# Designed miniproteins, single chains, continued (4): the designs that were tried, part 47

Each design is a single chain, and the fold is of that chain. pLDDT is the mean over its residues in the fold that is shown.

## One batch from the design tools (miniprotein)

Design m13714
Fold by ESMFold2-Fast:
Structure m13714 (fold): chain A 71 residues (1-71)
Amino acid sequence: MEAEKAIAQMKALGDEGVASGDPQVIQQKVDQLLALGKEAAEKLKSEEDARAVLGAAYEAGSRAALAMLEL
């Protein structure tokens, strides 16, 4: 699995969650992007690519968590 493709998919999932404004949808999308990031990182042979994927997962998850705190 290509790192760039995984990062793009994770960003899309995070953005969909935030755009929904629904805490249940946000949580579902965060769960999906974290699972995708973990699987992609485990399959990547490049340490730099694995770090980029995991960093993107953390960033997307953090943005979604902040969105859940907005009233």
Scores: mean pLDDT 76

Design m13715
Fold by ESMFold2-Fast:
Structure m13715 (fold): chain A 77 residues (1-77)
Amino acid sequence: SQKAVEPLIKLLQDESEAVRDAAALALGLIGDQRAVEPLIKVIEEDESKAVRASAAFALEVIGNQEAAEKGYKKIAA
């Protein structure tokens, strides 16, 4: 649902790793372009490799292959 995009973007900054992971995956499934920049920020700043991997996968699902590839490379480092 398009109405869920803004609340899910806020959940990408939640204190719970499980909540951030679920929010990243949900944004990927919705496929809204508004999620692209927030997901890139998660890849750059999130402390959890698992959450960063989910954000990179979400970008791939949305169709931003270049951002997803850069994210996977950062996770592998």
Scores: mean pLDDT 80

Design m13716
Fold by ESMFold2-Fast:
Structure m13716 (fold): chain A 56 residues (1-56)
Amino acid sequence: SAEELREEVERVGVRAVIAGADPAEVSRLAQKGVEAAEKGDLEEARRYIEEIERLE
C-alpha cells in the first residue's frame, strides 16, 4: 500500500544515513519516494527505495 511504501522509504533512508550515506542525497530521494507513494505511483516509489538502498 502507499502507507507501507512511505514507511519503507523512511526506514531505508534512516538505514542509509547510519551506513554513511550523504544525508542531503538521502533526504532528496526520500522526498521523491514519499511523493510517489502519496500520489499512488507504487512503481516510482519502489524505484526510489532501490536508489536509497544503493547508497548504503
Scores: mean pLDDT 82

Design m13717
Fold by ESMFold2-Fast:
Order: sequence, then C-alpha cells, then structure tokens
Structure m13717 (fold): chain A 66 residues (1-66)
Amino acid sequence: MSDEEIEEIAREIAKEIQETGKPVDLTKYIPGISGLPGLRVTVEPGSSEEEIKEKLKELIERQKQY
C-alpha cells in the first residue's frame, strides 16, 4: 500500500469519526485483515490524521508478518 493510499484512508477515517462521533475500527479499511483473529485497532474520536496514519502503518506492518 502506497503512502498516498494510506493518507487517503486516514482522511476517510477522520471524516467518519467527525460525522459519527464514534470509534472506528481500522481493520475494516485494510484488505485481508478481517480473517486474522485477535488483530484489531480502533481509533477514538479526537484522534489526529497523523495518529491515524501511524496506526494504519503499524497495522499494515503486522499484516505482512502474518
């Protein structure tokens, strides 16, 4: 996944949080993660786009190890 794709996903997540006011599960935005038991990362309302990007990068790295 490219840095541009990660940035776009982070913006979509930030928008969803702003619209709903609810925590967002990052695993639903990454292909192939939904089949991995116990791998889950949630972003709370008020998180910055930079925090979302960092969590997305960490989750993608974890997926590569599995």
Scores: mean pLDDT 71

Design m13718
Fold by ESMFold2-Fast:
Structure m13718 (fold): chain A 69 residues (1-69)
Amino acid sequence: MPLSPLEERVLRALYGAGEMTARQLAAALGVSQSAVSRALRRLEEQGLVARKKDGSYVLTEAGRKTVES
């Protein structure tokens, strides 16, 4: 499954931080919230991230393995 450069950066940021909101990811990565939200949606569709009740995002087990590989 080809990940875009932004999708890879999002996964690595979540791996380092544990959990982040789309706003925090946009600030950390220097990109728009719209770009981050699109990347997060694609990563959720692939089962690599999950959204929590508070709106923050975390890596799934599959997402963590993808970063570690």
Scores: mean pLDDT 84

Design m13719
Fold by ESMFold2-Fast:
Formats: C-alpha cells, structure tokens, sequence
Structure m13719 (fold): chain A 77 residues (1-77)
C-alpha cells in the first residue's frame, strides 16, 4: 500500500470509531468512514460496509483500486 492509502484506512477507522461512540447508526458510521477515506485519498475508490454483531460494530473498508481490505471491530458499549 502507498502511505496515502494507509492514511485513508486509518482516517476511515478513526471516523467510524468516533461516529460509533457518538451513537450514530450503522449506516451513518459507514458513511462517515467512507467520507474520511475518500478525503484522505481522493484518487482511490473506497467501499465501506458496516454490520452490527452483538456489542460490536464490524466495519470493512475496501480500496477497490488495489483490493486491499481493512476490518475493524468497534465496541458499542
């Protein structure tokens, strides 16, 4: 991965964590993560999927240009 792509994944995970801590919906968390990733690396196309699994929010971020994927488990409690 390029340093910009690494920064995009980090930004997306941080945005998802912040949104989840604010009590935002699964859809809004995914949206915030995608916006953060695309802002950090606007030349890349990102796909963000979020799913609630018990007390965790599972967020999967994929860079469609490289196929790189990052999955984060964010505690909701």
Amino acid sequence: MTDKQKQAFISAVNAAYEAAQQGLSVEEVAKKAQEAAEKAAPDSKFKVEAKREGDYLVVTITDENTGQTVTSHIPLK
Scores: mean pLDDT 79

Design m13720
Fold by ESMFold2-Fast:
Formats: C-alpha cells, sequence, structure tokens
Structure m13720 (fold): chain A 101 residues (1-101)
C-alpha cells in the first residue's frame, strides 16, 4: 500500500505537530516546504533539518514496514505553516499540510 499521511495537522506556536506515517518497507522522498515561519523537521526521532519561510527540505528516507512519526516543530516566535509530502518511488505520493497558530 502507498504511505498514508493525515490530511492536515495543526500545532500551537512553539509546539510539535506529530504526524503518523504508515508505510510498507521502501525508499521514500520526503519534501517539506515552509510557507511561513521556521520549522524543525524530525523523522522517527532523527532530526533532518530546519526549514525557513520560502525554503524546501528534500530528504531520502529508507524505512522498514510499519508506523513512523514525522515531527514538525515550530521553532520561530510566531505562526508557522509547512507543506509535507512523502513519496514512495513505486507507489506514488501522500501529502499533508501542517500549521501552527
Amino acid sequence: APPVLPASAEAKAGETAKLPVTAPAGTYTLTVSAAEGEVEVSFDGKKLGTVKAGETLVETLTLPAGTHTLEVKDTGDGAATAFVALQNETAGAASTVTHTA
């Protein structure tokens, strides 16, 4: 089955949005684009990077089958909005939108 992300997630300013990802074993491309603010991106507790407004993080992930956790933390002084897509090379894409108030 293709990876499944929640349709959307919201976190308060300074909080972490936790997005469960259910995926078969495989290699995935994670794309995180920040529209507003600054976010820190972590996957299964591993920090991938920090993304500022107008920037995009692209990371290749090799995942075992099962449920994983994508974390998007607002590290700025106000609201942050990030768009997240996770694509399996053989199965297609799943995407969600994360906001912080």
Scores: mean pLDDT 69

Design m13721
Fold by ESMFold2-Fast:
Structure m13721 (fold): chain A 92 residues (1-92)
Amino acid sequence: MLSAGEALAAAGAAAAQALDQARAQGASAEQLAALRRALSAVVAEVAERAAAGKPPSVEEIVDAVLAAARAAGVTPDREALLAAARAGVAAA
């Protein structure tokens, strides 16, 4: 199980990667704005779960980021999100 700091680092890293991929895929300004809002909600949910002593796993964080991105009309590479989330944990 991740620490609270590791879970937040994973969520932030995966969110940043999703935004970078959306830009690379030519996402519109409206899609990027929707994605930023959805990713902020994911990070807030991770923070709430961590504060409750039940931080999500790296896979749960990545799946939440993927769901947020798909809702905004973009499809990031899941493997790249996993790599970014794991790098975030290692840096925390």
Scores: mean pLDDT 85

Design m13722
Fold by ESMFold2-Fast:
Structure m13722 (fold): chain A 65 residues (1-65)
Amino acid sequence: SEEIKEFIAELEKKIAEIEEEIAKLEEQLKEHPDDKELWLKLQELEGLRALLEAVKSYLEKILNK
């Protein structure tokens, strides 16, 4: 299904955007390792990435049936 392929592509784009934000937060945390707000935001983004990767994995399994 082309629709499923397009959704996977959109998820990949969103995951890439989140990875860029995570990289920026990791650089900020090198300078401010005790900043609890930065750690909380990092945890939030890592959780969102994991969720989107799980959805992508599910869609890929449907596509491969």
Scores: mean pLDDT 87

Design m13723
Fold by ESMFold2-Fast:
Structure m13723 (fold): chain A 89 residues (1-89)
Amino acid sequence: SAEFQAKVDEKLAQIKEALEELTKMLLLDKSLSKEQKKFLLRLAAHSALQAAVAQLHAEFPEVAPAEIRAILQPKVDAFLEEQFAKIDK
C-alpha cells in the first residue's frame, strides 16, 4: 500500500541519518581502530534493522517480517558501505 511504502521510506531515512551521525562521532574518536569503528556501525545497523522490521510488522501485520527484511536489508547494507567508505579515508 501507499501508506506501507511511506513508512518504509521514513524508516530508511531514519536509519541512514542515525548511521551518518554515528559515523561523524566515530571519525572524531582517535582511540578506535578502523575495524572497531566498522564493527560498531554493523552493530548499530543490525539493531536499527531489527527494530524497523518489528515496528513495521506491528503496524502492518499483513506483511511478514521476512518480506519487510527483504525490502530493508539491501538499502541498509548500501548505507553501511557508504559509511565504511568514510571510515576508510
Scores: mean pLDDT 91

Design m13724
Fold by ESMFold2-Fast:
Structure m13724 (fold): chain A 64 residues (1-64)
Amino acid sequence: MSREQLEAEVEASLYIMRGAIYRKMGDLEGAAEAYRKAVEAARGIPELKAAAERALAEVEEELA
């Protein structure tokens, strides 16, 4: 594993957690922003990217 890969994994994970916290608080707009950033951070990590994209889609459905 490279340091760059580990940094991306940590960043993506933190944004996913931040999004989950915002969802629990009812801040769906904040959650969507956090998950969008998680998708960007996880571009090279398929598992985290999929998780972030799924969470973003769920929040966007709740906002609609």
Scores: mean pLDDT 81

Design m13725
Fold by ESMFold2-Fast:
Structure m13725 (fold): chain A 64 residues (1-64)
Amino acid sequence: MKKVVLVAGDDKEKAEELAKELKEKYGADDYIVLINVSPEEAREFAKKLEEEKGYEVILARAPE
């Protein structure tokens, strides 16, 4: 099972920085950044990754 960090935010640079930090902190296999999505859309995407791909998802939102 893969562990993936999913970071949502409105600032791409801040979201990518947080994603890289969390990937190292939690020993995740990969990270995904979502820009200009609602918190609900981010949660639905995380759920889809868990259900469809069997990933362990760590969901976070970048500071604004």
Scores: mean pLDDT 81

Design m13726
Fold by ESMFold2-Fast:
Structure m13726 (fold): chain A 91 residues (1-91)
Amino acid sequence: AREGAEEALEAGLIAVKEGEGELLLRGIGAAIAAIGAIAEVEFMGESAEAAEAALAAARAAREVGEKVSEEAAEKGERGEELARRALEEAR
């Protein structure tokens, strides 16, 4: 009983750790893309349309980054919940 709970806890922690790495990289990629879009607008001269398009792209990339961070945090909470349940069953 206790051994099964400990194995479930270890598997959960590994899955959260591996998942967070991938989601974190996706968030970083989105942020870099947003910075690139802003830099391109500065370089090509300020047409209002180009500036609006770059800001829209930067906002979309930021929203993706925030969502990825939220998903990583939610997976962390689920991992902790699974760990708590495994410990409760081991009692």
Scores: mean pLDDT 50

Design m13727
Fold by ESMFold2-Fast:
Structure m13727 (fold): chain A 98 residues (1-98)
Amino acid sequence: AEADAKARELLKKGNEAFKNGDYETAVKYYEEALSLTTNPFLRMVALYNLGKAYLKLGKYDEAIKYFQELLDMSREARLPFWEKVAEEMLNIAEEKKK
């Protein structure tokens, strides 16, 4: 779908911004990608990257929110790899918030 192609482009732009340390710009691209796609794989990638970018920004409540959404989605989809990733990242974000 055209929306999924645009979401992939935005994820790539977000990844380039993240790599350059521009976490605020990365968040904007990842949020836009998430808003455009209903593809479960692309949504999980966007949620994971949003959580990571918010961790880098010290915005732990936002990171927790997105990692929790990733965890819920991965459990519904029965994807043990993403469940483990989401659980580990959620624990990191919750520990940082304390």
Scores: mean pLDDT 89

Design m13728
Fold by ESMFold2-Fast:
Structure m13728 (fold): chain A 73 residues (1-73)
Amino acid sequence: MADIRAIVEALLGVSPVEATDDFFALGGDRVKAAVLVEVLNRRYGLDLPADVVERYPTVEALAAYIEELLAQQ
């Protein structure tokens, strides 16, 4: 959670970001969503789909999805 929140805060230039805040409601767009996916893929060694932020637009939902993927390995 904290790591993803910090990345979103840095990427969107807003702070604080709450776990339930919607990425697109905070001013995120498709380009910034693509950058977020790239950062997360590099950080966690994952291959997330390009639309993952659209499917899981809150920090909480996105973190839960990534944690589930990491648990499955």
Scores: mean pLDDT 80

Design m13729
Fold by ESMFold2-Fast:
Structure m13729 (fold): chain A 65 residues (1-65)
Amino acid sequence: SRLEAERKQSVDLAKNYVDAKERGDEEKAQEYKDKLNKTEFGSIILTQVENALEQSEQQAKEELS
């Protein structure tokens, strides 16, 4: 239950981070990023999310060539 709670919190923060980035809300995105970086699990999730966003952006750019 403790591990499950930490996992759910990190996943929810990661979703909020992505949503904030999509809306261009840099202040909220930074807030969620800071919260994720306060835990080891959160920083791992943040890295995965950032890598996925970067890969998606790169693929979209290449496919539109």
Scores: mean pLDDT 77

Design m13730
Fold by ESMFold2-Fast:
Structure m13730 (fold): chain A 55 residues (1-55)
Amino acid sequence: SLDEEIERLEREIEELSDQWLASFETDPEKAEKLREQVFELGRERGRLLEERRRS
């Protein structure tokens, strides 16, 4: 379901955001890649939220 997919994305965003914060000082290249992944997942979550709102 859309709700399950949104919850999955939210958990993944939280995990990657925590990893980004942990990597910020020690591995800036890894941090940048994690930031890009979080941004992409955020866009996908946004699409699913819009789809749910129209349902």
Scores: mean pLDDT 83

Design m13731
Fold by ESMFold2-Fast:
Structure m13731 (fold): chain A 61 residues (1-61)
Amino acid sequence: SSSEIAELEKRIAELEKRIAEIEAQLARTTDPQERMDLEIELGVLQLELAVLKLVLKKLKE
């Protein structure tokens, strides 16, 4: 439905903003442990984003 599509698009936009925030943090972080933690979080969010984008694509087909 159009409401499900709108909610998914909102969730995708929120994830993209969070990913950009973590990428910005990584760019200014030099501590190895903090970098590793941020890279793990980034990887998890990128996987979630990929899944939601796939679901959105299927709903629009």
Scores: mean pLDDT 88

Design m13732
Fold by ESMFold2-Fast:
Structure m13732 (fold): chain A 78 residues (1-78)
Amino acid sequence: SKVDEIIEEIAEKYKDKKGKEARREAFRELLERLVEAGLISEEEAETIWRAHELLEAGEEIPEEVERELRELEERLEA
C-alpha cells in the first residue's frame, strides 16, 4: 500500500538514528509525507500528532480524538 511504502521510506531514512528525538522527528516526517501524498489532511495530521504527544507524555487521549483516529484508520485501510 502507499502507506506502507511511505513508512518503509521513513524507516530507511532514520535507520541509523536512535533515541526519542529521532523517533519523534521520524513520526513528524511520516505525517508530512502522508499529507503530501493526499492520504490524510493537515487537520488529521495535527490530530494524530497531538495524540502521539499525549501518549509519549503518559497522558490519556480524549474520546473525541480517539474517535477521529479510528475513522482515519478505517479510511486508510480501505
Scores: mean pLDDT 78

Design m13733
Fold by ESMFold2-Fast:
Structure m13733 (fold): chain A 56 residues (1-56)
Amino acid sequence: GAKVVEPLEVDEETLEELSKIASKFSDPIEALKAALEYAKEKGYKEQTEAALKELE
């Protein structure tokens, strides 16, 4: 497959906070949803909304 990746420019502090939020949940899907909701509030709305919709 093609390896074309456009990395998200997210600062390390935001990534750390997302990881902390995710680790608070025992269910990985719920952890991911919580992390995406936090990222959406931080201004990554379009990318996080697409990911959240795919988790449905």
Scores: mean pLDDT 66

Design m13734
Fold by ESMFold2-Fast:
Structure m13734 (fold): chain A 73 residues (1-73)
Amino acid sequence: AAPVIEITTEPAEVAREGDQVTTTATNKGSVPATVKLYPQAPLAEGLRPSVPSKTVTLQPGETATATFTVVPA
């Protein structure tokens, strides 16, 4: 009776300037969960995501997607 969160990030390769990193989270549990999505792909040196994270609340069976643009630090 706990939230069960499955997270995937694309691309899995080193992201470069101008690339978009997409993180998808699905709540496979039986209770709502608040999750913080991060760009979990490795970034090339001197780069950062345009925003560091996105917070979403997922009901059971819901999927949320966050897209992060890779920019110079």
Scores: mean pLDDT 71

Design m13735
Fold by ESMFold2-Fast:
Formats: C-alpha cells, structure tokens, sequence
Structure m13735 (fold): chain A 82 residues (1-82)
C-alpha cells in the first residue's frame, strides 16, 4: 500500500524521492484540491519528510511519516502550505 504511494513520488524508480519529485507531486495534489502551490512553497513539507537532510526522502523516512500520520497527511500538508 505505502510502496505504491512511494512509487507515485519516485518517478525515476531509483528508490529515493528527490526534492523535485516531491514538489511535483504536491503541486499536482494542490491543483486537485483547488489550490495553487508554487515550487518554492514546499520547503516546510520537505523538512518534515527529509529527517536526515541528505537531499532526498528515502523509503524508510517516507514510510515512518506516513505510518505515524496516515496517508491523508499529504493532503493536510498541502492544505497547510496554501
């Protein structure tokens, strides 16, 4: 279940979500919620997911956040950013 969600972010299939991939997903999600999100506005969301600050979100970090907060957490993050 979470693996499929992770794959939606990980467009190049390298097992890591880059900031660009994360940003693209959140922008598209915001559009579906009737909101506008600029590419620069996602930094607070990145900080939540990228716990080690290495420039990408790996599977372990992603899974931990989603398991802790639920899959709806992404929608809540998007709503907070706009």
Amino acid sequence: KYEELFKEFDKDGDGKITYNEFEAYLIEKAKKLGKTLDSGDIYPAIDIFDKDGDGYIDWEEFKEVIEEHGVGFIDEVVKKLV
Scores: mean pLDDT 72

Design m13736
Fold by ESMFold2-Fast:
Structure m13736 (fold): chain A 126 residues (1-126)
Amino acid sequence: ILRELAEAIADGDVEKVEELAPKITDDNVLLVLMGFALHHKDYVSAAILTSQLSPEMQKLILQPVEEALERLKNATSDKEVALAVASILAYSKDKELILEAIELALEKVTDPRLKETLEIIREILE
């Protein structure tokens, strides 16, 4: 369902995002997918994904691209990686920078579901 949800976000299929997003319970995966929705300027899908986040994760503020990239380089947790990648996806228009950030994130992530999500997003953007 991660691939189907990511493809729905890329296609702007808000109805399918609304159907599939409640099936994802991992905050880090939801955060990255929310950033991916913002990359496509799909604010409705981004809001749906945000609504599935825990109250703690909903309080997180996305970072400017330069700050997010530096934080990603120094990230020591999947949460730090997810926040940095979500920020870069949301605010960067530079495809090469986004792909490099995802490659770096893949070297740092430990959660298999977050890894799968990043691999799918990389594939869609390539």
Scores: mean pLDDT 83

Design m13737
Fold by ESMFold2-Fast:
Structure m13737 (fold): chain A 70 residues (1-70)
Amino acid sequence: SEALERLYELLKSLSAEELRRLLEEARAALERLPALAAANPGTSAAEAARGEAELRALLEVAERALRDVE
């Protein structure tokens, strides 16, 4: 996951305050995903599940970065 490694390094360069705001935005996006998938019937259940899993992985990386810069 080269992209996750690059994201982690980028996020570590941010302040704890910026990281907290990013995490709030990411969590809000995750909460909206089921409604967005339902509004777009062309999106398969498998594709929606994959998108959610990828966002959760990004969120975990951001949470780890926050712990490391706090």
Scores: mean pLDDT 76

Design m13738
Fold by ESMFold2-Fast:
Structure m13738 (fold): chain A 62 residues (1-62)
Amino acid sequence: SEQKKQAALEAKNLGDEFFSQRKYSEAIEAYSRALDLDPSNEDIKKAFEAAVKENEKLGKLR
C-alpha cells in the first residue's frame, strides 16, 4: 500500500541518520523496519546491507 511505502521511506530516513552518525546497530534496526514495510525496495535493501557491512567492520577493529 502507499501508506506502507511512505512509512518505509520514513524508517529509511531514520536509518540514514543513524548511519551518518556511525550508529550502525540502530541503522540496521531502522532499515529492518523499512524492509518489513516495503520488502521489494532495492534501495532500502542496499542501505541495510551497507549498515551490516560497516557494523561488522567496526566489530573487527575493536
Scores: mean pLDDT 85

Design m13739
Fold by ESMFold2-Fast:
Structure m13739 (fold): chain A 55 residues (1-55)
Amino acid sequence: SLTPEQAAGLLSGARGWVERLPPEEADRVLDGLIAFARSQGRTDLVAELEAIRAA
């Protein structure tokens, strides 16, 4: 399972990629991060990543 530090880093990374990448590429990165969070059983983290996508 993800540590709190790893979860924080993943969310920070997601926000940075959304800021820096074209929208289509940011969406692909977010899809990968969401799939990873889901594989870790972190449904709350999936919800946070979807919120980043929607913002």
Scores: mean pLDDT 82

Design m13740
Fold by ESMFold2-Fast:
Structure m13740 (fold): chain A 64 residues (1-64)
Amino acid sequence: SAAVEEAERALAAGDVVGAARLLEDVLARQTFTPEVLALPMAEQLRLAIELERATGGAGGTVTP
């Protein structure tokens, strides 16, 4: 999706806050495991993007 592509560009530029904002709707339908919550925010958001791509927007649980 356009939001995922823009979030990836934001992360590549070091804009973690901007990436999180772009992924707001994506994150609302995902759950993070404790292992993922222990990671740096940029890595959490990369894993969220991977799950979004894998599920086509169905949401689910983000794992390492």
Scores: mean pLDDT 86

Design m13741
Fold by ESMFold2-Fast:
Structure m13741 (fold): chain A 70 residues (1-70)
Amino acid sequence: SELLANAQAAAEKARAELPAVLKELESLPPEERKEAIEKLKEMLLGLADKLEAAGATEAAEILRKIAEEI
C-alpha cells in the first residue's frame, strides 16, 4: 500500500540521517543535549507504535532501533 511504502521510505531516510543528527546533538550543551535526546526518543517510539498499529511493522522496527542507538 502507498501508506506502508511511504512509511518504510521515511524510516529508511531517518536511519540514513541518524549519524548527522547525532553529530549535531554532540554540539549542544550537555543539558540541552540530554533533553533533545529524550524528546527525540519519545517521538520515535510514539511514531513507531502508530506505524505498527497501521500495519507498518518493518518501519516501526527501524524507528525503535534508531531510538535504541541514541
Scores: mean pLDDT 80

Design m13742
Fold by ESMFold2-Fast:
Structure m13742 (fold): chain A 61 residues (1-61)
Amino acid sequence: SELERKAEALIEEQLARVLAGELSPAEAARRLAKELAALGYSDDEVALAVARFAARLAAAA
């Protein structure tokens, strides 16, 4: 739950940066993956968070 909350916060941060034109979707996804990996998330958890980010971005467009 706490890890899920941190992942959601990072997804929202990267999503906001893409929507503001500060980062490309690919750059934001790469940064999200690196930040989650640095926090100790597993490869599967990182992949799920990146997929969730991509889905949120598609819904916002």
Scores: mean pLDDT 83

Design m13743
Fold by ESMFold2-Fast:
Structure m13743 (fold): chain A 61 residues (1-61)
Amino acid sequence: SKLDELKKKLDEINAEINRLVDELREAADAGDTERMRELQERIRELVGEKSRVQKEIAELE
Protein backbone atom coordinates (compact mmCIF):
# COMPACT_ATOMS: atom_id res chain seq x y z
CA SER A 1 0.00 0.00 0.00
CA LYS A 2 1.01 3.66 -0.32
CA LEU A 3 1.21 3.92 3.48
CA ASP A 4 3.51 0.87 3.74
CA GLU A 5 5.78 2.28 1.00
CA LEU A 6 6.00 5.65 2.81
CA LYS A 7 6.77 3.96 6.15
CA LYS A 8 9.54 1.93 4.49
CA LYS A 9 10.92 5.13 2.93
CA LEU A 10 10.82 6.84 6.36
CA ASP A 11 12.80 3.94 7.89
CA GLU A 12 15.37 4.18 5.07
CA ILE A 13 15.71 7.97 5.52
CA ASN A 14 16.13 7.56 9.32
CA ALA A 15 18.82 4.90 8.79
CA GLU A 16 20.70 7.15 6.32
CA ILE A 17 20.49 10.16 8.68
CA ASN A 18 21.88 8.03 11.56
CA ARG A 19 24.74 6.81 9.36
CA LEU A 20 25.59 10.37 8.24
CA VAL A 21 25.45 11.67 11.85
CA ASP A 22 27.98 8.98 12.83
CA GLU A 23 30.19 9.96 9.86
CA LEU A 24 29.88 13.63 10.90
CA ARG A 25 31.18 12.76 14.39
CA GLU A 26 34.13 10.90 12.82
CA ALA A 27 34.88 13.86 10.51
CA ALA A 28 34.70 16.25 13.51
CA ASP A 29 37.14 14.05 15.47
CA ALA A 30 39.51 14.12 12.46
CA GLY A 31 39.16 17.90 12.01
CA ASP A 32 37.93 17.42 8.43
CA THR A 33 36.02 20.69 8.04
CA GLU A 34 35.22 20.16 4.33
CA ARG A 35 33.78 16.67 4.97
CA MET A 36 31.76 18.05 7.91
CA ARG A 37 30.22 20.73 5.68
CA GLU A 38 29.28 18.16 2.99
CA LEU A 39 27.73 15.82 5.60
CA GLN A 40 25.79 18.68 7.26
CA GLU A 41 24.34 19.70 3.86
CA ARG A 42 23.28 16.09 3.11
CA ILE A 43 21.73 15.68 6.59
CA ARG A 44 19.75 18.92 6.05
CA GLU A 45 18.40 17.59 2.73
CA LEU A 46 17.37 14.28 4.33
CA VAL A 47 15.70 16.02 7.30
CA GLY A 48 13.63 18.00 4.77
CA GLU A 49 12.69 14.80 2.91
CA LYS A 50 11.83 13.10 6.22
CA SER A 51 9.49 15.98 7.15
CA ARG A 52 7.66 15.65 3.81
CA VAL A 53 7.28 11.85 4.15
CA GLN A 54 6.02 12.20 7.76
CA LYS A 55 3.36 14.70 6.59
CA GLU A 56 2.19 12.30 3.85
CA ILE A 57 1.98 9.44 6.40
CA ALA A 58 -0.04 11.64 8.81
CA GLU A 59 -2.49 12.51 6.00
CA LEU A 60 -3.07 8.79 5.25
CA GLU A 61 -3.47 7.72 8.91
Scores: mean pLDDT 88

Design m13744
Fold by ESMFold2-Fast:
Structure m13744 (fold): chain A 80 residues (1-80)
Amino acid sequence: MEERLRELLAEVERLGLAAAEALAAGDLERARELNERGLRVFGELMKLIAEADAELRERALAELRAALAALRAHAEALLA
C-alpha cells in the first residue's frame, strides 16, 4: 500500500503541475485533459488513504497537503 500511495501522490503532483503549466500557456484543451486525469488519480489516492491505518493515513495526508501547497504556489506564480 505504501508504494502505491507514493506512486499516486507523485502522479497527482505531476499532472497538477502539467495542468497549471498548460493553463499558464493558454492551452485550455490540454489543461482540461490533464486536470480530468488528475482528478481520476486523486480519487484513487483518496480511496487508498481512507483504507490505510491511522499512522499511514496521517503521513499520506501530510504529504498530500505539502504537494498541493507546492502546486498552488507554482500555479499562482505561473498565472501572475
Scores: mean pLDDT 81

Design m13745
Fold by ESMFold2-Fast:
Structure m13745 (fold): chain A 99 residues (1-99)
Amino acid sequence: MEELEKKIKEYEEKLKKDPEDYEAYLNLGNALLEIGKLQEAIDYYKKALKLAEKKGDKLGIAKSKLNLGRVLASMGMFEEAKPLFEEAEKIFKELGDKE
């Protein structure tokens, strides 16, 4: 748990240096989820999603929606999580059907 708080600080500093680091937003959300800071995890997954959308990163959009759905489901927000899982699944399927 102390190691996760240290990692959170490291990811926050990384994002100050590079605010377009999609992986750092995703990793920070994951670390916050693991220590039970669900609302903060949601906020960072939403930032990752917006960045992936800005970059046209379809895989990043799908991963961000999947992780956002997972944290919402962990909060019992299944109605909000369901469309995110369905949208992520659709994107993953479309990417898999590309070849």
Scores: mean pLDDT 82

Design m13746
Fold by ESMFold2-Fast:
Structure m13746 (fold): chain A 100 residues (1-100)
Amino acid sequence: SNYEKFEELLKELEEKLLKAKSIEEMIQHVIDFVNEVLKNLELSEEEKKKLEEALKMGQETLRDYKAGKLSTTEAFERIVEILKILSEVKKSLKEKEEKE
């Protein structure tokens, strides 16, 4: 159920990212997703650590973009790096469910 909940939330994130009208909105959707997962899913220490790092990256990306320190392209590249971390967490959750 943790894997299924994560996958449903990730699908909602992907739809929100496709509908986002700005890079700031995309970054905010990623931050909101990570906060929702950390609040509502049962996570291992390693999964939690990866999600906390993703949250930090998202918050720093939003701050730096708003401060004019990042271009839209650079901010998007950071979103892609965060999504890679989320993919690793998804794989971890799937592997645990397959062992049950």
Scores: mean pLDDT 87

Design m13747
Fold by ESMFold2-Fast:
Structure m13747 (fold): chain A 67 residues (1-67)
Amino acid sequence: MKELVDKAIEAARNGDYEKARELLREAVQKDPLEAANRVMTAAAKYGDPRLQELAREAYKLAIEKKK
């Protein structure tokens, strides 16, 4: 799970947002809250608007799966 989030963040920073979303989706499937928290932390650290969008998507998916 952690490796998937790390790869998703790296892909997003390199401009490969499609791959970043795919890896993030897999991470959320395994552990939705931890995946969302890790992406949120990276978004805050790098200040990248694309990472902020990914963090919002991850959080939304985590909330939906936990209902």
Scores: mean pLDDT 76

Design m13748
Fold by ESMFold2-Fast:
Structure m13748 (fold): chain A 66 residues (1-66)
Amino acid sequence: GPLSLEARARALADLLIEKGADFRPFMGENAKVPLEERLKVLEEKAKELGIPQSEIDARARQYEAE
């Protein structure tokens, strides 16, 4: 099925941490910003760090399988 927004957000956050990025401003401190808008910001940051979309999707699928 389609990847949930929560699984994608978790995958992006974990991959950004693994790359040494400070992603905190895009998640915890932006609780008032809708998850969909936060995901757009996280996906752009992942692209800046060279994280491929396929890696994000693979990690998100692992989280949905739990």
Scores: mean pLDDT 71

Design m13749
Fold by ESMFold2-Fast:
Structure m13749 (fold): chain A 81 residues (1-81)
Amino acid sequence: MEELKKEVKELAEETIEVAQKAAESGDLEIEIESSLIIMEAAVILTHVDKFSEEELKEALERMKRLLERAKELLKRAEELK
């Protein structure tokens, strides 16, 4: 269980970092989408120590999806002309 908590926390920190980097593009749409990802990751982090094992597994899968979305936004930010 502690290993799952650590994994969720590490993924959340990476997700927030990637999303913050994407938001630096100055594109309003990317900034809004990045802000929503940061908010969801932050809420999960706030509750992670209170989660059951099943909730931690759900949080882990949700965080993996958030990280993928954050990376996609960063790629879009890098491709802006």
Scores: mean pLDDT 84

